# Designs tried in a protein design run: designed miniproteins, single chains, continued (3). Part 48

Each design is a single chain, and the fold is of that chain. pLDDT is the mean over its residues in the fold that is shown.

## One batch from the design tools (miniprotein)

Design m9658
Fold by ESMFold2-Fast:
Structure m9658 (fold): chain A 65 residues (1-65)
Amino acid sequence: SAAEGLRKGGAEAGKRLRALEAQYGADAISGTVERNGADKGVLTLNVNGQKITFTVDGDQVTITT
């Protein structure tokens, strides 16, 4: 379901965020979360000038660096 896709995408993004925090430190990471209803969302992270985007569309998660 769309809600399950968003939960799954959030878990994947959270996993990646924790790894980045461990590597660079939380103070070097900033991010924004944009959620569009129950079906889709975008998490954008900035890690020391590098932009990483996590896009959730239903059950699909796409990571762009």
Scores: mean pLDDT 64

Design m9659
Fold by ESMFold2-Fast:
Structure m9659 (fold): chain A 100 residues (1-100)
Amino acid sequence: STPLPEVERLRKVLLETFEKLLEKLRELGTPEEEIERLRERFERALRERDADGAAEVYLEMVELLVEKLAERGEIEAVPREELLADLAPVLATIRRLVEA
């Protein structure tokens, strides 16, 4: 089935958000090799319709962002369990968009 126009629009927003997150990680000093690895993993997950893989890469990027911001003293360190709970709705949405 062809995805609904709304799903295609949300997929574009997801990709734009992903690219902005990668750029922020680069600005915070994440090595380019790691940025490229994350991009390749996410693009592969989208191509293969691997919803769990896409969600896992997104979670890893958010965890890295939180870690880098905490190291800089910009935010408090967030336990993984709290981050997983807070991101659960976002990760579920990513899975649905990748599977659609």
Scores: mean pLDDT 80

Design m9660
Fold by ESMFold2-Fast:
Structure m9660 (fold): chain A 74 residues (1-74)
Amino acid sequence: MEKRKEVYQAALEFARKVEELLAKVTDPEQRRRILRIASETFLKVDEAIEKGDYDKALEIIRQGLAEIERLVAS
């Protein structure tokens, strides 16, 4: 139960970070890539949660965040 809560909290923080970055990013192509990574990340997280794999869900969130941050750093 607690691990599921941790995943949802991490997903919420990820969503907030995506919103923050989209407010700063002016390039339409980078915005599109951020949205694609975010949607793919949430789909994979949902699949992991359905399988009960909360460790994988957390890893997926962390990987998605790192990919988005790399895009805005370039």
Scores: mean pLDDT 82

Design m9661
Fold by ESMFold2-Fast:
Structure m9661 (fold): chain A 97 residues (1-97)
Amino acid sequence: MSEKQLEAETLLALAEMILHFARKIADKLSEMGYEEEAKKVREEIDEVQKLIDEARTLLKDPSKVDEALKLAQEAVQRGIEVLRYADDILKKAEEEK
């Protein structure tokens, strides 16, 4: 395994962990009656999941490891943005209720 392949696989695992927490926040928003906000968070999660799936497909070809690494980095960054967005909505919802 190349260092870049290991890095990409590690970043993809991190992105999945970030999405796991974002899904938990979306579930809590649904429980609180914020279904439209929960739906938007889930739609953003689905977009990041597509990046993860594409990066994994690229990792099957050793010549595409640089492209896979770039997508893995983008997945982590977008995942963090989704998690921050979800957390900001949750905090606002808790202040209103």
Scores: mean pLDDT 87

Design m9662
Fold by ESMFold2-Fast:
Parts: sequence; C-alpha cells; structure tokens
Structure m9662 (fold): chain A 111 residues (1-111)
Amino acid sequence: SSEIEEILRRLREALERYLADPDDEDARMEISALTQELIDRGELERVEELLREAVERAPDNAFLWYQLGEVLLELGRKEEAIEAYQKAVELDPDSPYGKRAALRLEELKKE
C-alpha cells in the first residue's frame, strides 16, 4: 500500500541518517518506532532486507544487530535471530541493546 511504502521510505531515510551519524538519537528512536510499526503491519521481510543492508554497512553496531534479531524472531527464524542477538552481545554487552539481546537469548533457551 502507499501508506506502507511511505513508512518504508521513512525507515530507509532514518537508517541513512543513523549510518551517517551513529550518535543521532532521534534517528535511532525513529528506526525502532518504524520497525515496530512495520512488524505490527506484517511487513517483516521488507524490514529484514533493510536491516540486513544496515548491518552490512555497520557490522560493529549492536543496536542494528539487536533490531535485526527482533525482526528475525518475529519471522520465526529462531537460529538466525540467535546469531544476530549473539552478535549484539559480542559487540557491546554493557549497552542497552547488548543487555536486551542477552535477555532474549536466555528466553529462547527456555522455549
């Protein structure tokens, strides 16, 4: 739909801003919010594609790996989600995203 295309365009623009300046807190918050909106609308595969492109461009970014893990988990790709969460923990275990990823990994071990 035109509405979904607009949300995807906004997500791509927020990702470009964040990739240019990883300290851009507003861009980071927009990525989280728009990713969640697209998940809620069932546009999981298109969000996954954008996040995979983002982690390829910024492979040391724990936030992007955590976001990719969340989308992969919603897609039911449990093993790929585990790999993404492990990468977020490896990169920055003390960050909010590394800590959230570690909690996700513990939850997944119980299922």
Scores: mean pLDDT 89

Design m9663
Fold by ESMFold2-Fast:
Order: sequence, then C-alpha cells, then structure tokens
Structure m9663 (fold): chain A 85 residues (1-85)
Amino acid sequence: MTPEEKLAAVAERLAKELEEALKLSDEELKEMLMTSLGIKEEDVSEAKLEGLRKALEYQLEGARNRDSVGGNKAAEEAIAEGLAK
C-alpha cells in the first residue's frame, strides 16, 4: 500500500469512526470514553456528552467534505482560499 493510499484509508476510517460515534447513545458514548480515555463513568456528565457530540459533528463535517464548519482547519482553509482569490 502506498503512503497516499494509506492516508486515504485512514481518512475514510476516521470519517466512519466519527459517524459511528455521532449515532451513539449517551450510554454508548460513556463506554467509548471509558474505553479510549480511561475516564470513569462518574466523571462523564451529560453536558460533556453534548459538548463531545457537537465537537464530533464538526470534525465529521470537516473530514467528509473538507469544508470548514469550525476548528483550526476552518481557519487554515479560509486563508488558503483567500490567497486563491
């Protein structure tokens, strides 16, 4: 597999993982955070889950469409497009 093929596969997998995370219920999101980050259930509040969902939604949009809906990539892309005018 070439480095560019590998990068494309990683990007596709990230988009799928973000999409999967967005459809998770609150209990499933807690399990994901506990599994991936070692966070205890008592440290995961509903407000944190809502914040995480919003962050994942912005990340998924950026990963799938290369469009800016928030975050550092939005600023970088806006600068690049400004220079292309």
Scores: mean pLDDT 60

Design m9664
Fold by ESMFold2-Fast:
Order: structure tokens, then sequence, then C-alpha cells
Structure m9664 (fold): chain A 72 residues (1-72)
């Protein structure tokens, strides 16, 4: 849990995406890719599903990149 939370925070920070400690706790508490996809969808107001966005990538870094491109 703690190591995963730090990994998620580092990936979001590297992408310039702000996340609260409560957001990070939620992101680390289940399926991290699906939770990260849900967070990014709400953050960027995307019209895709979290499961579909998560399925489009194999890791958190790629998922963040795809969400940023779709937001623009």
Amino acid sequence: MLALKAEIKAALDQAGIDASPDDLNKLASGNPLVNAAEFLIKKFKLKTSAEQLAASTSNLHELIGLAKMDQG
C-alpha cells in the first residue's frame, strides 16, 4: 500500500497533475490503474469509462499520457 501510493504520487507529480493525500489513498486502495483512470476522468472531465481507459494502457505512466492527450 505505502510503496504503491508513493509510485502513484511520483507518476502524477511527473505529469504535473495535482492530487490530495485523500486522492492518493483512494488511488492505492483497490485496482490502481482503474482508480487512476477514474481520477483522471474526473480531473479532466473525460467522457470515457475508467475500465476502458485503463484497458488502453499497461502502466500508470502511459495511462496519464493518454488522459492528458484526450483532455486537450
Scores: mean pLDDT 74

Design m9665
Fold by ESMFold2-Fast:
Structure m9665 (fold): chain A 96 residues (1-96)
Amino acid sequence: MVYTGYAGDTIMDAALRAARDGSGLRIIITPDQSTDRGLNQIRDAGRLMGQRRPLGITIEMDSGVSDSTIDRARQIARDIQQNLGLPAIVRRINRN
């Protein structure tokens, strides 16, 4: 199972459920939610999940998300992998 959280909103609630169930976390970043608060929540979710070793974190970028936000999300994913050993990947999603 994978729990889904939105940057700036539901990330921590989804991360808590994923950690409890040993499941994965899917995080969606939209252009209007590309905030420092939302990106910092991804770091916090990584720390929470790293303690429980669930399936890992997938960060999904909607079309129109800025390159600077994508770069910061990639850096957060690298930090999670390096510091916590938790799988963390970043991908762009194309909406039909």
Scores: mean pLDDT 73

Design m9666
Fold by ESMFold2-Fast:
Structure m9666 (fold): chain A 67 residues (1-67)
Amino acid sequence: MSAEELRERLLALAEEAGIPGDAVDRAGVWYLVTGDEARALAILERAGASREQAEEILALIKELLAA
């Protein structure tokens, strides 16, 4: 999947979960700096995502960081 396709999917999931893009950015930056998946998931959940949505969003963040 291209970085553009990953970004589009990430934005779609965030919109579906009803969370703001800044919450996605905070989770991504936290994961990038610390590697703490549990904390990144907690940031997304506190913003309004379910655990399942948070896990999907974090998986896409990981793929974007690897691209």
Scores: mean pLDDT 81

Design m9667
Fold by ESMFold2-Fast:
Structure m9667 (fold): chain A 85 residues (1-85)
Amino acid sequence: SELTKEAIEYLESDSSLDPEEVEYALKLLKEGKSPLEIQVEQNLKRNPSLTIEHIEELLEKAKEAGGPKELIEFLELAKKLLEER
């Protein structure tokens, strides 16, 4: 789709990102991963010490605080991806 092409071009042009992180994001995007899934995968790669238990604790705190829906969706997806290892 046009949106996918624009996202690829943006990632390739963003000099603020680590080249390895850009390459990984482009790989995931070409595999049909959503922007949210790409952000989650990048964060998990940066933080390999994060466990499912840590994500569950953060998710519960976010829900209790009435935190932003986007953060809750991010944490739920992170948990799912860690469980699928």
Scores: mean pLDDT 71

Design m9668
Fold by ESMFold2-Fast:
Structure m9668 (fold): chain A 117 residues (1-117)
Amino acid sequence: DKEELLKKVEELMKEENKLLVELGKLFENRDIAGAQKLVDDWTAAMKKKYADDKRINKLIDEIEAILRDTIAQVQALQQQAAETGNYKEADRQIAQLFTATSLRVIGLIIQLEIEIK
């Protein structure tokens, strides 16, 4: 059912919005371990919830890959800041990176919604 699939995509969008808000707070607090755990827990929960929805499960895999890559880049920027003492520039770059990541993730969900409609 097309309408039921669209409702699942809308529900995934709401869960992802909550994830991005919490992830942003963890990056502001420089909590990389917390960010990794949040993504691990969210991915496991979403894959379990949508296990039988192949298209949604594929989208979850793509979101996970983007978020893990973003966490790795944030960790590298924070390590470089610790070595150079330039935390203000690193915080600026992390904010820009996270904005780009958020738009990319949102774009993937919107694209799936359009393809279902």
Scores: mean pLDDT 88

Design m9669
Fold by ESMFold2-Fast:
Structure m9669 (fold): chain A 95 residues (1-95)
Amino acid sequence: MKVKVTVTVTRLPNGRHRVEIQIEVEGKEPETLTFGLDLPVSVDEALALAIEMAKKLLEEKGYEIDGPVEVRRLPASGPDGRETVVATLEAKKKE
């Protein structure tokens, strides 16, 4: 069973971050979690925290990470020029 996780972190103009974690399990509806990270850290630090949260959520659901974490940096997320970073993870059911 294939599981794909996409973590998107967008830096807002006020220095805060918007985090979106999308979990796509083969044969199931996509699950999306969106929250604000009010901690004034770099976008890279915010992404690292979000990836760790995604890993914990996967482990809780009985999945294990399968392969490397792929990170892409986008210079702008739209007309506002907001910095966005995206991490993609693949996971498999532990049993």
Scores: mean pLDDT 76

Design m9670
Fold by ESMFold2-Fast:
Structure m9670 (fold): chain A 87 residues (1-87)
Amino acid sequence: HMSKEALKKIIETYLKEKGYDFSKYINDELVDKIVEKARELAIEMARERYGPEAQERLRRVFDEKGAVGTPEALEKAVDEIVKELKK
């Protein structure tokens, strides 16, 4: 139940801790892309750790509850989006 504003602050804090200043580019569209990427990464990590049944179960939970993934997946999603922004 995290708002987009709360997510923006978490993402900004993480980026500052990593030495990145992308606050100029942090908008609703970027937050939506990070959330979607975090969900994909969380689902893939579940598959790798627990198998394809866990992948399908987590995918269903995200579809039903609108969850933003896990903290680990969110950090990885931010790192991947930062790589895209550097290109």
Scores: mean pLDDT 69

Design m9671
Fold by ESMFold2-Fast:
Structure m9671 (fold): chain A 60 residues (1-60)
Amino acid sequence: MAIEKLKRYIEEVDKQIEKLKAELESIPDSQTAEKQNLQTAIDRLKKVKEMYEEKIKELE
């Protein structure tokens, strides 16, 4: 995959993080498991984004 493809993927991941954060804000504290699952998904996506950014730096 070319660097451009990784950049496209990172942009998509960033959009997904934004959406999940909005969903998280709409869920009440009584649904702790749901909130935790969303937070985990957000954290995972953030780490994936960082890793791809590092890979781009390494390739460039």
Scores: mean pLDDT 80

Design m9672
Fold by ESMFold2-Fast:
Order: C-alpha cells, then sequence, then structure tokens
Structure m9672 (fold): chain A 70 residues (1-70)
C-alpha cells in the first residue's frame, strides 16, 4: 500500500540523517568507503521488500548519497 511505501521512505530518511551526522566525523576517504558498505547493506535489505518498496528505498538512499557526496 501507499502507507507501507511511505513508512519505508521515512525509515531510510531517518537512518540516512543519522549516517550523515556520523559521516561528518570521518575523513573523505572513510566517508566514501562507508557509503559503499551502506549501499551493499541496503541492497540486501531491499531483497526482503516488495518491488515498489525496494525502488522507493533505493531512490531515497541515492538522493541522500548525492547530498553527502556534495
Amino acid sequence: SSEDIEEVKNIIEDTMKKVEEYMKTLSEEEQKERLKELEKLLKDYVETLSEEQAKAAMDVFNKKKKEIEK
């Protein structure tokens, strides 16, 4: 349902906010490494979701990743 997709989006956004704060304590090289690790973990997580939820989760992650890589 639309509500389930919204919930997944909120979970990823909240998680990425916490990750962004943590990333500020790291070097640029460490930030890139951690983002790659998170992307792999997210891909494993989305395998457990519906196709629509998986797409929504990946879209939110990619948007936040671009903001962090600024």
Scores: mean pLDDT 79

Design m9673
Fold by ESMFold2-Fast:
Structure m9673 (fold): chain A 93 residues (1-93)
Amino acid sequence: SPVFLAAVLAVASLGPRVTDLSKIVSRARSYLRELGISASDDEITNAVLEALKIPYDKRLDIDVQSGVLRLKAAVFQEPLTAEEELAFLASLV
């Protein structure tokens, strides 16, 4: 889902110093707003909590700029599963 992709990118953009859930949610909301995607604060918060379950080492290799461009492409395609979203983000170099 684009909401989950935005949440993963928000977590990745803040790196290992992620300690403020409200900042992560705000950043995910910013990505979704740029894409014209409507999502509730609860939906974004739940997606961020799910993204935080991804092992930290698997999040280190995410290129946030490339990820945002790929998220824009994904918005116009079928929703990806969480595993496909991780594989998609991990493919970004």
Scores: mean pLDDT 65

Design m9674
Fold by ESMFold2-Fast:
Structure m9674 (fold): chain A 68 residues (1-68)
Amino acid sequence: SALDELLQQLTAQATQQVLDDLSKTHKIESYSIEVVSPTRALGTFLSDGKRYLVTVDMLTGEITIEEA
């Protein structure tokens, strides 16, 4: 459906934003990103043996990370 295609596009967009921003400062070993609403994506990634929580504001493009 058109809604499924839109969700896939938003997920790809959020994933690319996270990878583009965080790969500059972190060696990303694995990641998982999920769009939970039109305004927010949540994820996790591993870097140097540490797990991080990621929040993406889909309206502003702001990315917040926290060590888990």
Scores: mean pLDDT 81

Design m9675
Fold by ESMFold2-Fast:
Structure m9675 (fold): chain A 78 residues (1-78)
Amino acid sequence: MSRQQQLAARIAELYSQLSPEQQAAFNARVRAAEAELRAWAEQVRATVSDPAVAQQLIDDRVLQVLEDLLAYVEELLA
């Protein structure tokens, strides 16, 4: 499995342990992160001339966002 798939699977596992209130808080964080990622990806694709470099920057940001979301769901369960 890819690192992204591993992180997503772990987040899903922990999410199932959250209360409805914690799930609402997590869903709000995910929505904000998705909006920021979309804006970032659009800017990268518009400004970076090399498509391979643009994709690498986007992939690196996706990993960082997933790691931040994992930390947040772990914080909610603490």
Scores: mean pLDDT 86

Design m9676
Fold by ESMFold2-Fast:
Structure m9676 (fold): chain A 85 residues (1-85)
Amino acid sequence: MEEAIEKAIEWLEKYFNVKLTDEQREAVRKVVEAGDGAALTLTINGEKYVLVTRYDEKAKILTLEVYKVLPNGQLELIAKFEIKL
């Protein structure tokens, strides 16, 4: 689980080209540990994103889905990252 949390944080920081705050890193930890269907709102460079976790227990794959919040309030899927546990 710790390796999955570290991979999730590292991938998000690389994808957005930012360093997450300690509070944001802790929030990512909590949604990764919660597993399937957990969601987190992240604000990065003034833009709002929703991170959703999906967990396939049989395959032992955690998927991070990143959605951008559009001006009309709709969510647009912009990225997925899969972590094998």
Scores: mean pLDDT 83

Design m9677
Fold by ESMFold2-Fast:
Structure m9677 (fold): chain A 65 residues (1-65)
Amino acid sequence: SDALAKAVSEAAALAEQGKLEEAEKIFREIGRKYGVEEAAERAIELMRQGKITEAGVLLYVRASA
């Protein structure tokens, strides 16, 4: 959905700026809202490893299913 794509993009942009706490909060909110909390935590782990694009793609694919 448009809202999901925007939320993932916002979190990725925050992570690229080094604002990891803010990005993680958005990812957890997406996980709760779309019922994919486990995918959100896996995406956060990728984000902490600097794999920001992979993290966003993983969460988007799982939440949009």
Scores: mean pLDDT 87

Design m9678
Fold by ESMFold2-Fast:
Structure m9678 (fold): chain A 96 residues (1-96)
Amino acid sequence: MEEEEIKKAEEFAKEVARTVNQGIKDLIDTKKNGSKEETIKKAQENIDTFERLLKEAEDGLKKATSEEVKKYYEQAIGAARGGIALSKKILDEVEK
């Protein structure tokens, strides 16, 4: 039971980390090789995706009863917040 919840939280944290890492790599590549319009669109898509994942992670943290489960949701929150901040920074850079 507890072990299954830990495993679910760990897999969720890994999924968030993979999604954020891939989205940021795609955004950086688009900024370097693509158009301004493509970069703006990609940054906005990243922000929307990462904000959704952040909400899911925050909800998971509120429902978590064990310290180990909480740790994984806190990691997911950190990853999503980092991805949002970097995507917003890139968006600001290309709009100006």
Scores: mean pLDDT 87

Design m9679
Fold by ESMFold2-Fast:
Structure m9679 (fold): chain A 70 residues (1-70)
Amino acid sequence: MARELLLESQRLFGEGWAAARAGDDERAERLTREGYRLRSEALGEPFDEEEAERIAKTVVTAARLAAAEA
């Protein structure tokens, strides 16, 4: 069910952001990639491994910038 996949994707993105904020870059990247995979499945989009990696790196970078502002 697409709704369940989207909810799980949102949960994984949230955990990934929290991990990135805590400095757990490897965990943040893994959780973000899994969230992207579930989102792609929910939307009927093909899974793009390169885009998943790019998004994961972006989340880590954004979390570090947010921490630097504080």
Scores: mean pLDDT 79

Design m9680
Fold by ESMFold2-Fast:
Parts: sequence; C-alpha cells; structure tokens
Structure m9680 (fold): chain A 98 residues (1-98)
Amino acid sequence: MESVARVELLAGPDKENVERAARAVKEWLENKGFEAEVEIEELEDGKIKVTITIRDPSGDVEKVEEAAREAAEAFINLLKRMGTEAELVSVEAELVEL
C-alpha cells in the first residue's frame, strides 16, 4: 500500500506560466523523495485545470497530505509572481493498494 494525494487547482489563462510553475513544483516534490505527476488541461473558457498527484511508498497519509498542501501553496505563489492568478479547488489524500 502507498499513500496518494491529489491537488486540483484552477489557473490561467497563461498556459506557459502554468507549465513552468508545474515543472518547478514537480521537481521540488521529487527532490523531497515523492513520486509526482502533474496534469494540465485547458478548459473551454480559457482557464487551465491543474492536477498534482503525489505518491509516497511509505503509506503515510498525513505526510503526503502535508506535501500536497505545501505544493499547492508554492504553485499559487509562483504563478502570482508571474502575474497569473491561481486558486486551490481541492486536496484529497488516501491510502491505496499497490
């Protein structure tokens, strides 16, 4: 079993800034020893949905949830510095069978 957290954010409309922030956050999580994936989806209204998935093989749900909240805050702050608005939609953490 591993612990998994998913973060959903809404940002945009600057896709290049969103992609740069997503790469930075993924690298930051990987440097902390997590497995991280970032999905970027452009919505019909020009907004961009970002999903960050964080996995920890230790199965510590609290640890992955804390990392997810920190990743969301870092992502929002990085985009704000680039002049792009972002907001947190959801954070979920769970224990998953391998």
Scores: mean pLDDT 83

Design m9681
Fold by ESMFold2-Fast:
Structure m9681 (fold): chain A 60 residues (1-60)
Amino acid sequence: MEEAILNKRSLEEQRMKKIIEYTERAEGLAEEAKSSDAAVAKKKQAELNKIFDELARLMS
């Protein structure tokens, strides 16, 4: 039933997958925002803020 259990939680798994993807992207963007040019940093920070907001909503 191990595989069946994973499939039964497809909705929760989809949400978890998004959380993981957003978290990994946020981590990369945070690094780039710190070491990038000012213009790039601003763009990365804007994306970071959006991702953090989405993560907060998804993790609620």
Scores: mean pLDDT 73

Design m9682
Fold by ESMFold2-Fast:
Structure m9682 (fold): chain A 66 residues (1-66)
Amino acid sequence: SNKESAAKSGEAAAKAGAAGDAAAHATMPYQLRLNGAIEGGTKGEKGGLAGDPAAGAAGHQQGRNE
């Protein structure tokens, strides 16, 4: 099964993206950025931010099936 391999890849990508997004949001009004993503709508929540932490969260959970 390749779901664990794909999950670990997703987790690694999310970590890299989240680290970059965290640094970017630290220099920007975090509430303004996050509010835009949340208020932007149901579709915006999947990728309203500069990254996809939700995808990484799913990958993280699957990757931890050891």
Scores: mean pLDDT 49

Design m9683
Fold by ESMFold2-Fast:
Structure m9683 (fold): chain A 73 residues (1-73)
Amino acid sequence: PRDQELLERVRRGLGLFETLDTDPEGLRRWAQADPEETERRLQEFREALRLLPEWGATEEDIERQLERIRELV
């Protein structure tokens, strides 16, 4: 159950990365429509990435990707 929740958070975050790559303007419009929800989703994704070994990037790498998404807002 805890692992399932973690995987769901990562999958939602991967959706953000896919949108950033395929439709960055769409992601920007979505994020600007509800900035509080967007920040909450980014925090949730950041937390999930830190807990998932498959994403064993440094904290710096994770923050860099999240900053790319934030810059679109």
Scores: mean pLDDT 62

Design m9684
Fold by ESMFold2-Fast:
Structure m9684 (fold): chain A 74 residues (1-74)
Amino acid sequence: MREKRKEELKKKVEELIELEEELKNSDEPDEVRNEKGRKYAAESKEVNEELQKLLEEDPEFRAELEEEARKREA
């Protein structure tokens, strides 16, 4: 069922957005920021691959993700 995969992907996208904001606003030591940065890069790659698969199955899913991204800016 694609709905479960969509929910998991949306959750991962939200986690990546939060991690990116943490990295931009972080007062943490460079070592901690570098570790988070590597995790962000790895997870971004995984999320992008899953996104491409889901978009092949449901092109409208991109519009849903764009709405989620816009809500984060508000």
Scores: mean pLDDT 74

Design m9685
Fold by ESMFold2-Fast:
Structure m9685 (fold): chain A 100 residues (1-100)
Amino acid sequence: SFTDQAVEIFREEMDEMLAELRERYPDATELLAEVERLGREAIERLRKAKSPEEILEIVQEFARRLGELAQRHRASEEELNIVKRMLVRILSRLDELLKK
């Protein structure tokens, strides 16, 4: 289903981002744990999504919550760029998926 494909896209991009953040910022343990939690919550919501519109809304809400989290933890510009790159990749891959 397109929801299963959306979940796999989200999971792959999240795993890649988290691996890069852990390698470059090993001391950001609390931030990384909260990012993983938000990602798991987003995946659960994606599994229950009934439309392409819901998938996009879930990803947009996830992005908003990540921004809030990054601000609370005083994330660096480099950390923010890694997160932004992941979000761009997710949105691009979902856009291509949902055009089918």
Scores: mean pLDDT 85

Design m9686
Fold by ESMFold2-Fast:
Structure m9686 (fold): chain A 87 residues (1-87)
Amino acid sequence: SPFEEVVEELLELLEEAAEHLEEQGDYKGARGLRTLAELIREALERKDRRAVVTYAQLAAAELASNPRVPEELQRRARELADRLAEL
């Protein structure tokens, strides 16, 4: 479904961001993103679209709050979270 495709794109982005943060020594930031990714996966498995949207928005906010995350990844995460809310 379009919803599941957008979720998979967001999960790939969160893993890319987590790897970037680990390379910069921000292990706490990386762990936080991976925890949110796991919560998104669990919500998707349960078909809880509202929980997926909530965790996606939290993930986008977490990326936006971390200056070590490239602005492009912050923007894309927000766009994906917004798309999930509209689907």
Scores: mean pLDDT 90

Design m9687
Fold by ESMFold2-Fast:
Structure m9687 (fold): chain A 62 residues (1-62)
Amino acid sequence: SLEENIEASKAGKEAAEEESKKLGTELKVTVSADGTVTTSKESEEILKTAIKKANETLEKLS
């Protein structure tokens, strides 16, 4: 549902912020017009953590 997606997005954002603080870096992502994504190795780890937390939250709510 929409509510579940919103909750998962919040959880992912919080996880990204915590991982960013742990790594001592900020999330930096650039998306080109053709859809290619460029990011730092540290930002990639932050994104992976956020996605994992969002997916886990969706599974708990479903």
Scores: mean pLDDT 75

Design m9688
Fold by ESMFold2-Fast:
Structure m9688 (fold): chain A 94 residues (1-94)
Amino acid sequence: SVEEEAQKLEEEKKKEANYGIAEVIAESMEGLAKADPKFKEAAELVKEAAEAIKEDIKKGAELLKRAAEKLAEVDPEMKSGAETLKRIAEIIEK
């Protein structure tokens, strides 16, 4: 029915949106890691999170939160960015 098709479309769009957001963040973090190696571990965690979101959205969100913690740890100036990343992880997990 139209309702079943709408539900499948909504689920697919949600998966694509969550993956797309994580991929954009991963690319941005890889750029930071290339500019300054101190961000390498955080960038690797975000890349792992993007891949994990395809199979387990909760695991992907947990990896994003770990990346946020690492980002704040290596550079105090990134505290605001880390908090934003944590908030994105919470939105993805819902």
Scores: mean pLDDT 78

Design m9689
Fold by ESMFold2-Fast:
Structure m9689 (fold): chain A 60 residues (1-60)
Amino acid sequence: SRKKVNEEIFKLSVFMDDNKVPEEKRQAYLQQAQRAKETLSDGKALEEIKKLIEEVEKEA
């Protein structure tokens, strides 16, 4: 499941690139994703990262 967490973080990174998210916001989202990965269970980390992707989608 840690592999799935890493895959979702990669998807978030690609999605932010595709939507031209500013570097400062991009770093903030990636830090939130990394913290979720380090502090939460894999299932909860996946949920948090999916929410971050939804937030980026709203900003696009």
Scores: mean pLDDT 80

Design m9690
Fold by ESMFold2-Fast:
Structure m9690 (fold): chain A 66 residues (1-66)
Amino acid sequence: MKKQKLEERKQKAVRLALERSPSLAEVTDEQIEEIAKETGLPKSTVRKALKEADEQGQRQLAAIEA
């Protein structure tokens, strides 16, 4: 399924971003380009996936530690 492959690539992009930066909000355009090349996703899709994951992370931090 096309949707399942997209979600897998988005998850991989988030993992790669976390390996390169302590925060998804700190990921640079250069790192996004590298992640896009590694995952085969457009840069816009990578940016959206990282933003969505960052929002989830902020919500989790607010509930637990902030």
Scores: mean pLDDT 71

Design m9691
Fold by ESMFold2-Fast:
Structure m9691 (fold): chain A 85 residues (1-85)
Amino acid sequence: MSPEEQVMELYSKALDYLLQARNNLGLGDNEGAKLYAQKALETLEQLRRLLEQHRDQIDPDTYETTLELIEQMEQQVQQLLDQAS
C-alpha cells in the first residue's frame, strides 16, 4: 500500500471507532463509548506518526489538511470521553 492509502485506511478506522463510540454513548453504554473512543485515539496517534514519517511523500496541502482533520477528531473524541465519564 502507498503511504497515502495507509493514511486513508487509518483515518477511516478512526472514524468508524468514533461512530461506534457515539452510538454506544447514545444507548447509555458509557463503558462501550469509552472503549471505542480510546481505540479512535490510538488509531489517530498511529495516523499522526504515519503522516510525519511520510511527510516528504505527501503533498504539503494534503499533509496540513489531514493534520487539521486529525486535530478536529481528537477534540471530538475527548469531548465524548468527558461525556461518558
Scores: mean pLDDT 86

Design m9692
Fold by ESMFold2-Fast:
Structure m9692 (fold): chain A 55 residues (1-55)
Amino acid sequence: MMSREEQLKEMKKKMIEAVKAKNNQEFYQLALEMARTHPAQDVTDVVIEVDKELK
């Protein structure tokens, strides 16, 4: 299995791609999947990082 760091990095990339594609449903779905499999703090950090990257 991928390490926790690799999983979070991969999710961040996918979320950035979803926002660039204007696919808010995909972004939201990816955030929900992270929330099911990772601690709330990790999910929050990834969402904040994605928002910063897109600003």
Scores: mean pLDDT 76

